# Designs tried in a protein design run: designed miniproteins, single chains, continued (5). Part 96

Each design is a single chain, and the fold is of that chain. pLDDT is the mean over its residues in the fold that is shown.

## One batch from the design tools (miniprotein)

Design m19542
Fold by ESMFold2-Fast:
Structure m19542 (fold): chain A 66 residues (1-66)
Amino acid sequence: SDELTLKNGERLVELGDLKSAINVAKILFGQGRYELAKRILEMVLAKDPNNEEAKKLLEEVEEKLK
């Protein structure tokens, strides 16, 4: 479920496992679930504003949401 996926992403960010959180966002992006991918990437960037991988993926997600 979307709620469970978002909750799992939030938990990964809270634990500092940003790489796994970004991997969840990549899977969601591949599934066309752009809004959910964006929310997880925003949580990653709130913890690590300079995370280049998250910034790049968020840019790609934003293009799809246009």
Scores: mean pLDDT 87

Design m19543
Fold by ESMFold2-Fast:
Structure m19543 (fold): chain A 89 residues (1-89)
Amino acid sequence: SEAEELVRRALELAREAVRLAREAIRDDDLARARRLIDEARRLVREATRYLSEAGELGASREEILRAIGEILRAIGEIIDAELAVRRRE
């Protein structure tokens, strides 16, 4: 269904945001690390929009809560990356 496709896209974006945040922590180039964090934040915003749209289209509560969990995990990883990059300034 369209709702299932949007949930899947939201999960993919959240997972990519986690990957980028973790890469930012490992990147010794501060400018590149900041760009990775900015991109991760953008992906989280997009994931949230897809999830909102999926809810409007009738995605199940279970699917929505699972996706919210993945988005919250991505937000945590972004915060960790921001703090790690700031410590290196």
Scores: mean pLDDT 90

Design m19544
Fold by ESMFold2-Fast:
Structure m19544 (fold): chain A 93 residues (1-93)
Amino acid sequence: GAEELLERLRELLEEAEETEDPEERLELLEEALRLAEEIARIATPEQLEELKELLRRLAELAMRVIRESEDKELILRAIGLLLRAIGLLLDLE
């Protein structure tokens, strides 16, 4: 159910925050966004409020990849991820 996916999403975001590798951080965030998109389809209104907070945290970590990385490919992937996360947030009101 959505609660189990929310737990996994929190774990992925914690791992992304703790890693020193921008590429590993981005891979964790890409997986986190896939889970967020799945949660958005099945979550209750109360769970959607929690999802919005986790999506804001995901967006902040994507911004960190953009600021800290010197790899153009990683920066472009992080920008794409950030835009997708913002788009999902807007869909959730």
Scores: mean pLDDT 89

Design m19546
Fold by ESMFold2-Fast:
Structure m19546 (fold): chain A 91 residues (1-91)
Amino acid sequence: SEEQKKLLEEAVKLAEKAIELAKEGKNEEAEKLILEAAELLLEAFPDDLEVQVTVGVALLLIGVSRTLSPPDSELLIKAAKLLLEKAKSYL
């Protein structure tokens, strides 16, 4: 649908921005955008098991990053890339 396409396009933009922020070490800002992208993917496909699994893995990577000192920007980049690739697969 047109609504699903809009949600996916927004998720792609947020995930791409999150990758750039994480590369700059702006981990808190990157995490917020990853969470927003994940919410948009779940809104677009609430009953899609592959989307649910992808979001679950992204959330796990964020959680692991938060247990590290200093936080690992590479885990946030991986989380954002998973959401980006999943969103793009439907476009």
Scores: mean pLDDT 86

Design m19547
Fold by ESMFold2-Fast:
Structure m19547 (fold): chain A 57 residues (1-57)
Amino acid sequence: SLEERKEKAREELRRILEESRNDLAAAHAQVPALAERLGLSEEEVREILGEVVDELS
C-alpha cells in the first residue's frame, strides 16, 4: 500500500540521518533513488524527510 511505501521511506531516511549524524545533504541526495525504488514522488519523499528531521530534532 501507499502507507507501507511511505513507512519504508521514513525508516530508510531515519537510518541515513542516524548513520550520517544528521547530514541533511546526504539524506537529500538519496531522495530521487528512494522515490524511484518505492514508487513515491520526490516531493512525497522530501515531505517525509522533513517529518523525520523534526522528530530527530
Scores: mean pLDDT 83

Design m19548
Fold by ESMFold2-Fast:
Structure m19548 (fold): chain A 57 residues (1-57)
Amino acid sequence: SVREEIERLIREGVPPEEVARRLSDRLGDETTVDSQEKADAILARSREIADLAREIS
């Protein structure tokens, strides 16, 4: 799950902003659908990842 990846990266010493960037890049590469709804979902997920990473740190 995305949460487990966040926790692993934080444990490895990756800063929260870098965690969010890496996971956002990965999600974008794996999701090649160009609909507006998909783009909005990726952005929302990226913000959630950044927030969660900050809380874990």
Scores: mean pLDDT 65

Design m19549
Fold by ESMFold2-Fast:
Structure m19549 (fold): chain A 84 residues (1-84)
Amino acid sequence: MEAEKEAAEILEKYRAGEMSDEEAIEKLAEILKELGYPEEEAERRAREMLIVLHLEEGDFERARELADEELLRELERREELARR
């Protein structure tokens, strides 16, 4: 699909340092909205895609910086529940 190619190109440019975190999230969220995701969900999924990319590269510091306070709080809550 064209959307998958566009997403791959955005991720490649982001990986090359040609695009900021905010620009990559915005462009990926637009593609996800075209695929039928609601705006808020599209933005969260776009951010998650960048987080996953950094985790795959072993860049945990960058992955943490990309997670907003709400996403970090949700992840921390899930860790607490899993530990109990």
Scores: mean pLDDT 73

Design m19550
Fold by ESMFold2-Fast:
Structure m19550 (fold): chain A 62 residues (1-62)
Amino acid sequence: SKILEKAKELLETTKNPLTRTVLGEILKHSKSDEEARELLEKALKTTTDPELIKALKELLEV
């Protein structure tokens, strides 16, 4: 899964605690790119953190 693989990569490199938490939850609860996209879109609608928004948008572009 391209999205899940990219999310793991971002989780290893990010130092933002909110981004780590949200990406960890998406990886834990999604088994496919489609499930991951739904969780990413939901997170994007609820967050105002610029680093998290950037990471979520990057993953949605995969």
Scores: mean pLDDT 82

Design m19551
Fold by ESMFold2-Fast:
Structure m19551 (fold): chain A 66 residues (1-66)
Amino acid sequence: SDLDYEVELALLEMQAAIAKKAGDYETVASYYRKAAELAEQRGDHETAERFRSLAEEWEKKYEKAK
């Protein structure tokens, strides 16, 4: 159901928020990638694009963490 989809997205965003507090940029990017994939599978193009952009942002932070 749409409610199940919204709950899954909320859980992924919560996991990303926990990883942010831990400074784990790779894990943040991973959860945003999962959220983008979930949204894409549901045909929620706008939400998928938003999470894809967030994942790319945190992937860039991870790459610069040397």
Scores: mean pLDDT 86

Design m19552
Fold by ESMFold2-Fast:
Parts: structure tokens; sequence; C-alpha cells
Structure m19552 (fold): chain A 56 residues (1-56)
């Protein structure tokens, strides 16, 4: 399923971006780190929900 595969790829990219922010947190402004993590968590959740709907 091409839709599910693309949503899983998007989730993976967002998870990697989240890890990148967490690993580099000492070099990030606190506001950017907090906003980035919140936005990436929202994107990961949205991708999971969309993939679940596509499987149903």
Amino acid sequence: DAVVARLEALKRAAEEAKKFLEEGKEYMPERVLQTGLESLETLIRAAEEAAERARA
C-alpha cells in the first residue's frame, strides 16, 4: 500500500529529526528545541492516525 508506505516513511523521518534535536539539544535555543519536539510529536501522531485509517 503506497499510502501506508509513504506515511510510515514520513513518521520515520520525523522520528529521526526528533532524535537529531534531542542529541543536539546543548546547541539548540530552548524555544526552538521545545517547539520542534512538540511539532514533530504532533506530526508523528498524525502520520500514525492516517496510516491506521488507511489500513481500516
Scores: mean pLDDT 81

Design m19553
Fold by ESMFold2-Fast:
Structure m19553 (fold): chain A 82 residues (1-82)
Amino acid sequence: MEEIEKANEKAIEHLKKGLEAAAAGDNEKAKEHFEKAKEYAEKALDLAAEEARRRGDEELAELIRKQKERLVEYLDSLIEKL
């Protein structure tokens, strides 16, 4: 859980910094932060899915994988539009 929490905190921090950079017109910095947010978000969700699977909760693991795909598509869309 602690490792998942740390990855989530990093993802949120980079998402916030990316949005701030985009608002300031710094598309290069926004892209860097969105890419890092994506990396940490993927790590957090992968760890969460693995934990659910270890506990025998296959339904939760599948749900987490589906949410990961949606989040990655969203972040990729933000990066592409910069």
Scores: mean pLDDT 84

Design m19554
Fold by ESMFold2-Fast:
Structure m19554 (fold): chain A 65 residues (1-65)
Amino acid sequence: MGPVVKLTALLDTPDTGPDTLYLKKGETVTAEILEEIDDNTLRVKLLETGEVKLVPKSLVEITEL
């Protein structure tokens, strides 16, 4: 199991497709980090839905739980 984190949107994230996590500024989700794809992109599993999404690291605050 990867680390469980709280993701908080720093800005409205762009809706760039169905595989990306779309959040409004200040919105939070709890997710498991599955993989760091590159320096700015995480693959995460949303704990509430079980969906796997890509997240831009520059647009979110990551708080380890």
Scores: mean pLDDT 78

Design m19555
Fold by ESMFold2-Fast:
Structure m19555 (fold): chain A 72 residues (1-72)
Amino acid sequence: SAEEILEKNKELIEEKAKEIAELTGKDKEEMEKLLKEILLNLAEENGGDEEKALERFEEAYELLKEQLLKDA
């Protein structure tokens, strides 16, 4: 399930949330919540395929990071 993909990848989410928070000055907990929502949506859109969800998640993360740095 999408929730299982989230639980399995929670360390990845925490790591990415910390990175983007440190780069942008955003709150780490806020970024973690946002990244969880992104991964959950991607997991659901890809029928629970973890590999596809994570591939799309990495792409979405890079775009989010770029956008937040530009809006700073």
Scores: mean pLDDT 83

Design m19556
Fold by ESMFold2-Fast:
Structure m19556 (fold): chain A 85 residues (1-85)
Amino acid sequence: MKEAEELLEEAEKLLKEAEEKKKEAEKNPEDKELAEEAKKLAEEAKKLALEALKLAETQEEINRAIGLILRAIGLEFDIELLLKK
């Protein structure tokens, strides 16, 4: 099983990819697949960050996990608004 730090690094990477795909979807509003892909990446990042929070042994790891979870939730919300346009 991966340590909290490894899960945090993976969640951060996926969240950055989701943010980039969201920016692409904003530039191409007719391409709903870009927005759906960004949503899937954000959901996966949130899942990994939640798992990291469960495995976190330090306050620093807990704070990083919470930060990533909140960023992922906010990104998912923004993407949902984009998909409804």
Scores: mean pLDDT 83

Design m19557
Fold by ESMFold2-Fast:
Structure m19557 (fold): chain A 95 residues (1-95)
Amino acid sequence: AEEAFEKGDYEKAIEEYEKRIKEDPNDAEAWLNLGNAYNAKGDYEKSIEYAKKAIELDPSLEASALFNIGAAYYLKGDTEKGKEYFEKARKLRGL
């Protein structure tokens, strides 16, 4: 059950976005989506790392990346940091 769950759609997404990054390491959208897939897998540290990489490559993704970082911290149990990043993401989308 767990093994079949871990081999869900997010494992396919990880393989796909890792291929895109190997072909174009400046594909900010691929880094953002790879971070989302790792968050779904429960690898919150990689999720945060890859979301930050997406912001470095394309600042227009900042709101989406900050929301992903907030989600990762929240699920990791760092509720205070999670809230801080969600607030930052919401302010960027409200402007």
Scores: mean pLDDT 81

Design m19558
Fold by ESMFold2-Fast:
Structure m19558 (fold): chain A 60 residues (1-60)
Amino acid sequence: MKTFRIPVKDLLTAIGLILRLIGDFPNAKARIEGNELVVEYEPDKETEEYLKKLKKELES
């Protein structure tokens, strides 16, 4: 299992991202730790690319 961290500005944004992630990757586990969304997932190219895209969207 692999872990990916995404900084989030607020809980509403974090919740929206978690719902989106669970809808697309139901085997991934997501939680909030302070100001970060922490995602635990099986190492897979599709999931990794999706998480990188989410982080990039939050940075723009």
Scores: mean pLDDT 74

Design m19559
Fold by ESMFold2-Fast:
Structure m19559 (fold): chain A 65 residues (1-65)
Amino acid sequence: MATKLTALDIFAVALQIRGDLSSFRFEGNKYTLTRKRTDEEAEARFQEFEELAASFGFETEIYDE
């Protein structure tokens, strides 16, 4: 599902550019995000990413830096 994967990859890169996360990786059917910012705005964006990923059938794991 290249289109769905591309949308999630673009979102993850945008989060990294904003400084919301320090890194991300995709393995199998799972996105792993490492949080760098934990303020309310950043957490809302992480939740939005998880909801979008789940809607496409992908899993999301979030770890703190």
Scores: mean pLDDT 77

Design m19560
Fold by ESMFold2-Fast:
Structure m19560 (fold): chain A 92 residues (1-92)
Amino acid sequence: SLEELIAKLRELFKKLLEHYNDPEAVKKILQEMKKILEELREYARSQGRDELVEIIDKMLEIIDRMLKEGLTPEDFYELSELFTELIALLES
């Protein structure tokens, strides 16, 4: 369900903060986040919510960069800002 996907994404974001010093844990968390975001993207598309699709696509781009190049404070900040915007729109 949408509520379960949102709850899981929130928990994964908390875990990313908790484990950011552990590259293997970070990689696993980012892969889980990517999977949830891909499911949310499909949902957003089915609802005709182009604004959500755009935000999710930006988040997926940052996650793919982090998976290839490692976690940086700049990428983490951008991901956090987009996540805040995504949640605000999903809960509006």
Scores: mean pLDDT 85

Design m19561
Fold by ESMFold2-Fast:
Structure m19561 (fold): chain A 67 residues (1-67)
Amino acid sequence: PAIPTVEVPKGTPLSELKPLVARAAGVDPEKVRFLPAGVDTSKVGTYGAVLELPDGTLIPVRVVVKE
């Protein structure tokens, strides 16, 4: 299966990423922990991040920041 990917404009607040990536992964954003790793929404680029489920399962996700 493809890595869940979210595309956001440069300057998107980090607080907006969790619900977007959780829905892209098909999980409830209130039941998961978002681990942004090195995501910087002030810089255009492609970033890897992780969603952690309550049972400890890790879901890799991708965040693409656009100009």
Scores: mean pLDDT 81

Design m19562
Fold by ESMFold2-Fast:
Structure m19562 (fold): chain A 76 residues (1-76)
Amino acid sequence: ALARAEALRARLEALADAAAAWAATQFPEVSAEEIRAAILARAEGLLAAIRANPERAEELVAKAEAELAALEAAIA
């Protein structure tokens, strides 16, 4: 579960870079750096939640994976 969450974190880091680049072209008013920081902060929050609730790790990761897939689709 934790290794899967760390793999998800790597996907969130890639999404943060892609989302920041996408936002810079579509919404120049919004700070790309702030978007990237917000996504990375959420990734750290997910890892902390899994460490605090290892019995729910599978549910938390699955939910985060579904949310991430939806975000990836939205910026494509």
Scores: mean pLDDT 72

Design m19563
Fold by ESMFold2-Fast:
Structure m19563 (fold): chain A 72 residues (1-72)
Amino acid sequence: SMKEKAQKYLEEGKKAFDNGDYERAIKLFEKAIELDPNNAEAYELLGKAYSKLGDFSKAIEYTVKAYEIKKK
């Protein structure tokens, strides 16, 4: 049930991202991570969304976290 809820937030976040609503996408991806903290895809999408907003420091931080999760 937690993984299903996380997946729903991830899907909604992807929809927001595709519509150019990067701030909404970030909030939805953060909710997905709260429910499933080992979801590397959610961290990659957070990094991409922050990059779209010009926050390159956070974009790098989340991209590194995604890499660390995938490496384990």
Scores: mean pLDDT 87

Design m19564
Fold by ESMFold2-Fast:
Structure m19564 (fold): chain A 96 residues (1-96)
Amino acid sequence: EAEEIKRRALEYIDAGKDYEAEKLAMQLPEEDRQEIFDLIVERGVADLKAAVDKVTLEEIKRQLKEGKITPEEVRERLRAAGYSDEEIEKVLEELK
């Protein structure tokens, strides 16, 4: 029973139907429910980060073109946004 509900919830997550997965997770024991919720949160955080990164990069690029921000400040902001040093260097290379 729980195994089948859990499998179906995972299928909904893979299909981008997080709300349907969340509804099914409410029928699971706490341990299994927490596992599904953690997965939804991790995917939601990744999606939010991607959306924030896109807006942040666009804004930073504009400020850099206007001379309102330095390359050092760009590194600091991207590091604060969760970018690795390797990712930051790639972004700065694209902004030059």
Scores: mean pLDDT 71

Design m19565
Fold by ESMFold2-Fast:
Order: C-alpha cells, then structure tokens, then sequence
Structure m19565 (fold): chain A 85 residues (1-85)
C-alpha cells in the first residue's frame, strides 16, 4: 500500500533523528496499513525497540520480520546477526 510505504518512511526518519518511540508508532501504522506486505516495518520496529533497550521485544520483531520476508530481502542477514547478539 502507498499509505503503508509513507508511514514506513516517516518511521525511518524518526529512527534517523533518534526519536525511537515515535518510530515505533509510525512502524505500527505501516503494519496496520500494509499488514504482511511490509516485513521491513517489523524489522525496523525491532531496531527501534533495541535502541529503547527492550531487547526481548526487539528479538520478537526480528523473528516476525524473518518469518514474513521473502528470502532475498536486504535486511535478512542483519536481522539474523541481531538475533545472535
């Protein structure tokens, strides 16, 4: 969805600015609008939780992203590495 992609972009901007709680909210919106079509939103929500210090939630979202992503998605290798930390 175009709306889901726009929410994803806003979340990425919030991550870049260090506004991790705001990033989580935008990634939640991207998931709500795009559902299973935006596995990147799950991965990036995991990154935001890791930055907030919530390691358990971060790992949960990395696992969800890996379960939903096609094998050729760019974040797969990084998500696997982050789960092993």
Amino acid sequence: SEEARKALEKGIEALKNGDYEKAVKYFDEAIRLGGLEVPEAYYLKGIAYKKLGDTEKAKEYFRMALDLAPPDHPFIEEAKKLLEE
Scores: mean pLDDT 84

Design m19566
Fold by ESMFold2-Fast:
Structure m19566 (fold): chain A 88 residues (1-88)
Amino acid sequence: SNPSAEAKKLYEEGVKLAKEGKYEEAIEKFREAIKIDPLFYEAYYNLGDAYAKMGKYEAAASYYLTAQQIEPDNEKIKENYEKALKKA
């Protein structure tokens, strides 16, 4: 099912913050989104991306893995998980 409107709003705020390079603030918004919708794989994926942008590859790999477990056929998530795992 689609994430709730509340989870989507928090996710969109996180995406905006990440585009501005505010990765720590973006991470807080993505964490709030997944508290509301634990199956919101885009929020886990963007948590992984934000941690990777900060050079925190172990955390990035962990969040990419969670996103991949929710959406196993998403090749972009799989690719970024493998890249983060090699840098961890």
Scores: mean pLDDT 88

Design m19567
Fold by ESMFold2-Fast:
Structure m19567 (fold): chain A 108 residues (1-108)
Amino acid sequence: SMEERRKELLERAVDILLTALAIKVGLTPEQYEALRNAKTLEELREKLKEIGFPDEVIDLFVEAIQELQRKVEEYADLPEEEMRRILLSTASLKAQEILKKLDEVEKK
């Protein structure tokens, strides 16, 4: 179904954000799986806080996922390939913003 395809694209976009964090901070396999298995944004926020991410970084991460969710709904009528391109490029840009904020907070 179209809903299943949108869910799959959103999951792939979120994986870009999670992979960027995992590589940058050296997440353990246990920490990575805990983040991947979060069923809600609230659970994800709690797990990021338990790992020790600062609130400013957690806020950007959650906002990035919310923006991806909005774009999936906004561009629902676009061809799948164009929606995929928009979502993956948005995720990549948001990953860069999150990593930059993490560097800025860690240097304080």
Scores: mean pLDDT 83

Design m19568
Fold by ESMFold2-Fast:
Structure m19568 (fold): chain A 93 residues (1-93)
Amino acid sequence: NIEKGLELLGKGKYEEAIKKFEEAIKEDPNNVEAWTNLGHAYREAGKYEEAIEYYEKAIKLDPNNKLAWKGLALAYELAGKLEEAEKYLKKAE
């Protein structure tokens, strides 16, 4: 499901990619990559609040996941929350 989700995401098929990442999470709720990519898909779809929630889930499972911290920072930036974006970007470094 992750591989197919990433392929769909690369093609701009965000809603279909979301379903594939949700399937991966149903198979393994601790799959950090699935939560991170679900955040990425929601962010690409312009659903920034949902993207933030899914990146936060990935970070809760793996606080050292720099990609999830980068995604969280970008989602906050796109939501217009620049102070939070700067704070979380420092965690990605």
Scores: mean pLDDT 87

Design m19569
Fold by ESMFold2-Fast:
Structure m19569 (fold): chain A 73 residues (1-73)
Amino acid sequence: MAPDPESLYQQGLEALKQGDYKKAQELADQLREMARQLREQAARSTDPEVAEALRREADEAEKMAQELYEKLK
């Protein structure tokens, strides 16, 4: 099963709350990698609705990764 972006983001927030900055960074890196993979899948999709859904999920994952990175600065 592919990881859910929301689940990774919630785990990252919990890691930050616990002061586990290494885990939060790892989760942010996972979200960014997920966004990259979702964009590649969207580019290869022949179905416009599927491509659009994958792009939206990629944008959400990247936004979540960026939020975690900002909290780590």
Scores: mean pLDDT 82

Design m19570
Fold by ESMFold2-Fast:
Structure m19570 (fold): chain A 68 residues (1-68)
Amino acid sequence: GIHSALVSIKNELLKDPNISASLSGDTVLTINTTLSPEKQIGLALRLMGDYPNLSVSLSGDTITVSAS
């Protein structure tokens, strides 16, 4: 289900020391970064491309991935 996808995304992203990620329940992954605005946008677009069935949004320094 979505939980397994979010866990996989979280574990992959946590390999980057500029990224922190946390799960809220089984349905929402919150990603916080110290990346530049351009790189944050790039990460959000990459996630949208890799997971087109998930909702990806960027607000300030936070990227949110959830069930769409």
Scores: mean pLDDT 81

Design m19571
Fold by ESMFold2-Fast:
Structure m19571 (fold): chain A 61 residues (1-61)
Amino acid sequence: MAVAAAPTVTRAEVPASASVEEVEGMARGLRELRAQGHRLEVVADPAASEARREALRRAAE
């Protein structure tokens, strides 16, 4: 290619009301997008628990 295509960035927002199980479900979906070459940015509500933040961190890796 003469120029590189702009990277596709997928941003996922996780509300404080989301359970850890729901966050883990989202993490699986985000891993599929990453496998397709998407760059992942995940945002958790500041009130989200440490367990939910850890699940998001694992998804973003």
Scores: mean pLDDT 66

Design m19572
Fold by ESMFold2-Fast:
Structure m19572 (fold): chain A 73 residues (1-73)
Amino acid sequence: MEEVEKLQKEIDTLEKQFNEALEKGDYEKAINILKKIRELRVKALSLQGKVDEARQAMEELDKKINELKKKLE
C-alpha cells in the first residue's frame, strides 16, 4: 500500500511537470516525462493486481508518446 501511494504521488508530480513542458512547447522534455509516468503507472496498477488496467494504461501512454514524437518532426 505505501509503495503504491508513493508511486501515485510521484506520478502526480510528473503530470504537473508534463503540463508545464507542454505549455513551454518542450515536446522532447514532455516525451521523457510521459515515459516515466508510463513506467510508474504500470508498476502501480500491477502491484494492485489490475493487469488489464495496466495494459490499457501502457497502450494509451504509448499512443500519446508517439503523437508527441510526430510534433518534433
Scores: mean pLDDT 83

Design m19573
Fold by ESMFold2-Fast:
Structure m19573 (fold): chain A 67 residues (1-67)
Amino acid sequence: MKKYVVTSQFPSKEVAEKGAEAAREAGAEEVTVVPTPSGYAVSAVADSEETAEKVRKAMEEAGGTPV
């Protein structure tokens, strides 16, 4: 099965943690928060394209910018 990776950038650790929680609630299997020079990146693994779309929307609503 092909897995989908969804990544969004966040301005702060607090917002990134909200994004990570939103991704898990949307059905992401694995969520990783990584510091970057411009803030924080949250990467989530989804088992389907439909779940990946829900994860992207959830992270965007939490204040993330899709990459």
Scores: mean pLDDT 80

Design m19574
Fold by ESMFold2-Fast:
Structure m19574 (fold): chain A 71 residues (1-71)
Amino acid sequence: GPSIDELLEEFEKRGKEAVELAKKGDIEKAEEILKEMREEIERLKPYVPQPLVEKLEEILRKTEEEVKEIL
Protein backbone atom coordinates (compact mmCIF):
# COMPACT_ATOMS: atom_id res chain seq x y z
CA GLY A 1 0.00 0.00 0.00
CA PRO A 2 1.06 3.66 -0.16
CA SER A 3 3.58 4.89 2.41
CA ILE A 4 2.73 7.67 4.89
CA ASP A 5 4.83 10.09 2.79
CA GLU A 6 2.98 9.09 -0.41
CA LEU A 7 -0.45 9.61 1.21
CA LEU A 8 0.59 13.03 2.57
CA GLU A 9 2.08 14.05 -0.80
CA GLU A 10 -1.13 13.00 -2.61
CA PHE A 11 -3.28 15.03 -0.19
CA GLU A 12 -1.02 18.09 -0.55
CA LYS A 13 -1.28 17.82 -4.36
CA ARG A 14 -5.10 17.54 -4.18
CA GLY A 15 -5.23 20.54 -1.83
CA LYS A 16 -3.05 22.63 -4.16
CA GLU A 17 -5.33 21.72 -7.10
CA ALA A 18 -8.42 22.86 -5.15
CA VAL A 19 -6.77 26.22 -4.27
CA GLU A 20 -5.68 26.80 -7.90
CA LEU A 21 -9.22 26.03 -9.16
CA ALA A 22 -10.69 28.47 -6.60
CA LYS A 23 -8.21 31.17 -7.72
CA LYS A 24 -9.41 30.65 -11.33
CA GLY A 25 -13.04 31.07 -10.18
CA ASP A 26 -13.93 27.37 -10.55
CA ILE A 27 -15.46 27.20 -7.07
CA GLU A 28 -17.70 24.19 -7.85
CA LYS A 29 -14.70 22.01 -8.79
CA ALA A 30 -12.67 23.28 -5.82
CA GLU A 31 -15.54 22.34 -3.45
CA GLU A 32 -15.85 18.90 -5.12
CA ILE A 33 -12.14 18.20 -4.45
CA LEU A 34 -12.57 19.26 -0.79
CA LYS A 35 -15.57 16.90 -0.50
CA GLU A 36 -13.58 14.01 -2.03
CA MET A 37 -10.64 14.66 0.33
CA ARG A 38 -13.01 14.62 3.34
CA GLU A 39 -14.60 11.35 2.17
CA GLU A 40 -11.14 9.78 1.66
CA ILE A 41 -10.09 10.66 5.24
CA GLU A 42 -13.27 8.97 6.57
CA ARG A 43 -12.56 5.88 4.40
CA LEU A 44 -8.93 5.71 5.61
CA LYS A 45 -9.58 6.26 9.37
CA PRO A 46 -9.99 2.53 10.30
CA TYR A 47 -6.94 1.48 8.20
CA VAL A 48 -4.21 4.04 9.01
CA PRO A 49 -2.45 5.23 12.20
CA GLN A 50 -4.18 8.08 14.09
CA PRO A 51 -1.17 10.48 13.67
CA LEU A 52 -1.55 10.11 9.87
CA VAL A 53 -5.30 10.84 10.09
CA GLU A 54 -4.48 14.01 12.08
CA LYS A 55 -1.95 15.13 9.43
CA LEU A 56 -4.46 14.51 6.60
CA GLU A 57 -7.14 16.46 8.53
CA GLU A 58 -4.64 19.34 9.01
CA ILE A 59 -3.94 19.46 5.22
CA LEU A 60 -7.69 19.53 4.51
CA ARG A 61 -8.28 22.23 7.16
CA LYS A 62 -5.55 24.48 5.70
CA THR A 63 -6.89 23.94 2.16
CA GLU A 64 -10.50 24.74 3.23
CA GLU A 65 -9.26 27.95 4.90
CA GLU A 66 -7.28 29.02 1.78
CA VAL A 67 -10.32 28.40 -0.45
CA LYS A 68 -12.54 30.43 1.94
CA GLU A 69 -10.07 33.35 1.83
CA ILE A 70 -10.33 33.38 -2.00
CA LEU A 71 -14.17 33.54 -1.84
Scores: mean pLDDT 83

Design m19575
Fold by ESMFold2-Fast:
Structure m19575 (fold): chain A 61 residues (1-61)
Amino acid sequence: METAREVALALLLTVNKDKPKEEQIELLRPYFSEEAAEKAVELVNQGKSPLEAIETARKLE
């Protein structure tokens, strides 16, 4: 079951897709560790859905 927070974070990545990678990572840092935030941005750049990327980052804690 997806939480409202995970959906909100996936939307945050979607609306900021035109930003540099470093800025996208910085937007996620209040919610994730640096490692998890970087992994989420990498997955989106590899063509994964933003929601799948956020779910993967959440599992890394």
Scores: mean pLDDT 78

Design m19576
Fold by ESMFold2-Fast:
Structure m19576 (fold): chain A 65 residues (1-65)
Amino acid sequence: MKYIITIKPGKSTEPVEEAIEKLGGKVLKYTNRGFVLKGLIVEIPEEKVEEISKLPEVLSVSPLN
């Protein structure tokens, strides 16, 4: 499934990207390259989403419909 992951202000996307790849997902697109929070659009197995949401860099995870 596709999700948008919002990164906490001042945190790196790198650990989140590595975790997504390790869990069998992939990063599709970077968002919010300006004044707002960093975002990642990702494809990841639904059963692995909770593990990503627990990362200290992650503010929120939302499904894309």
Scores: mean pLDDT 77

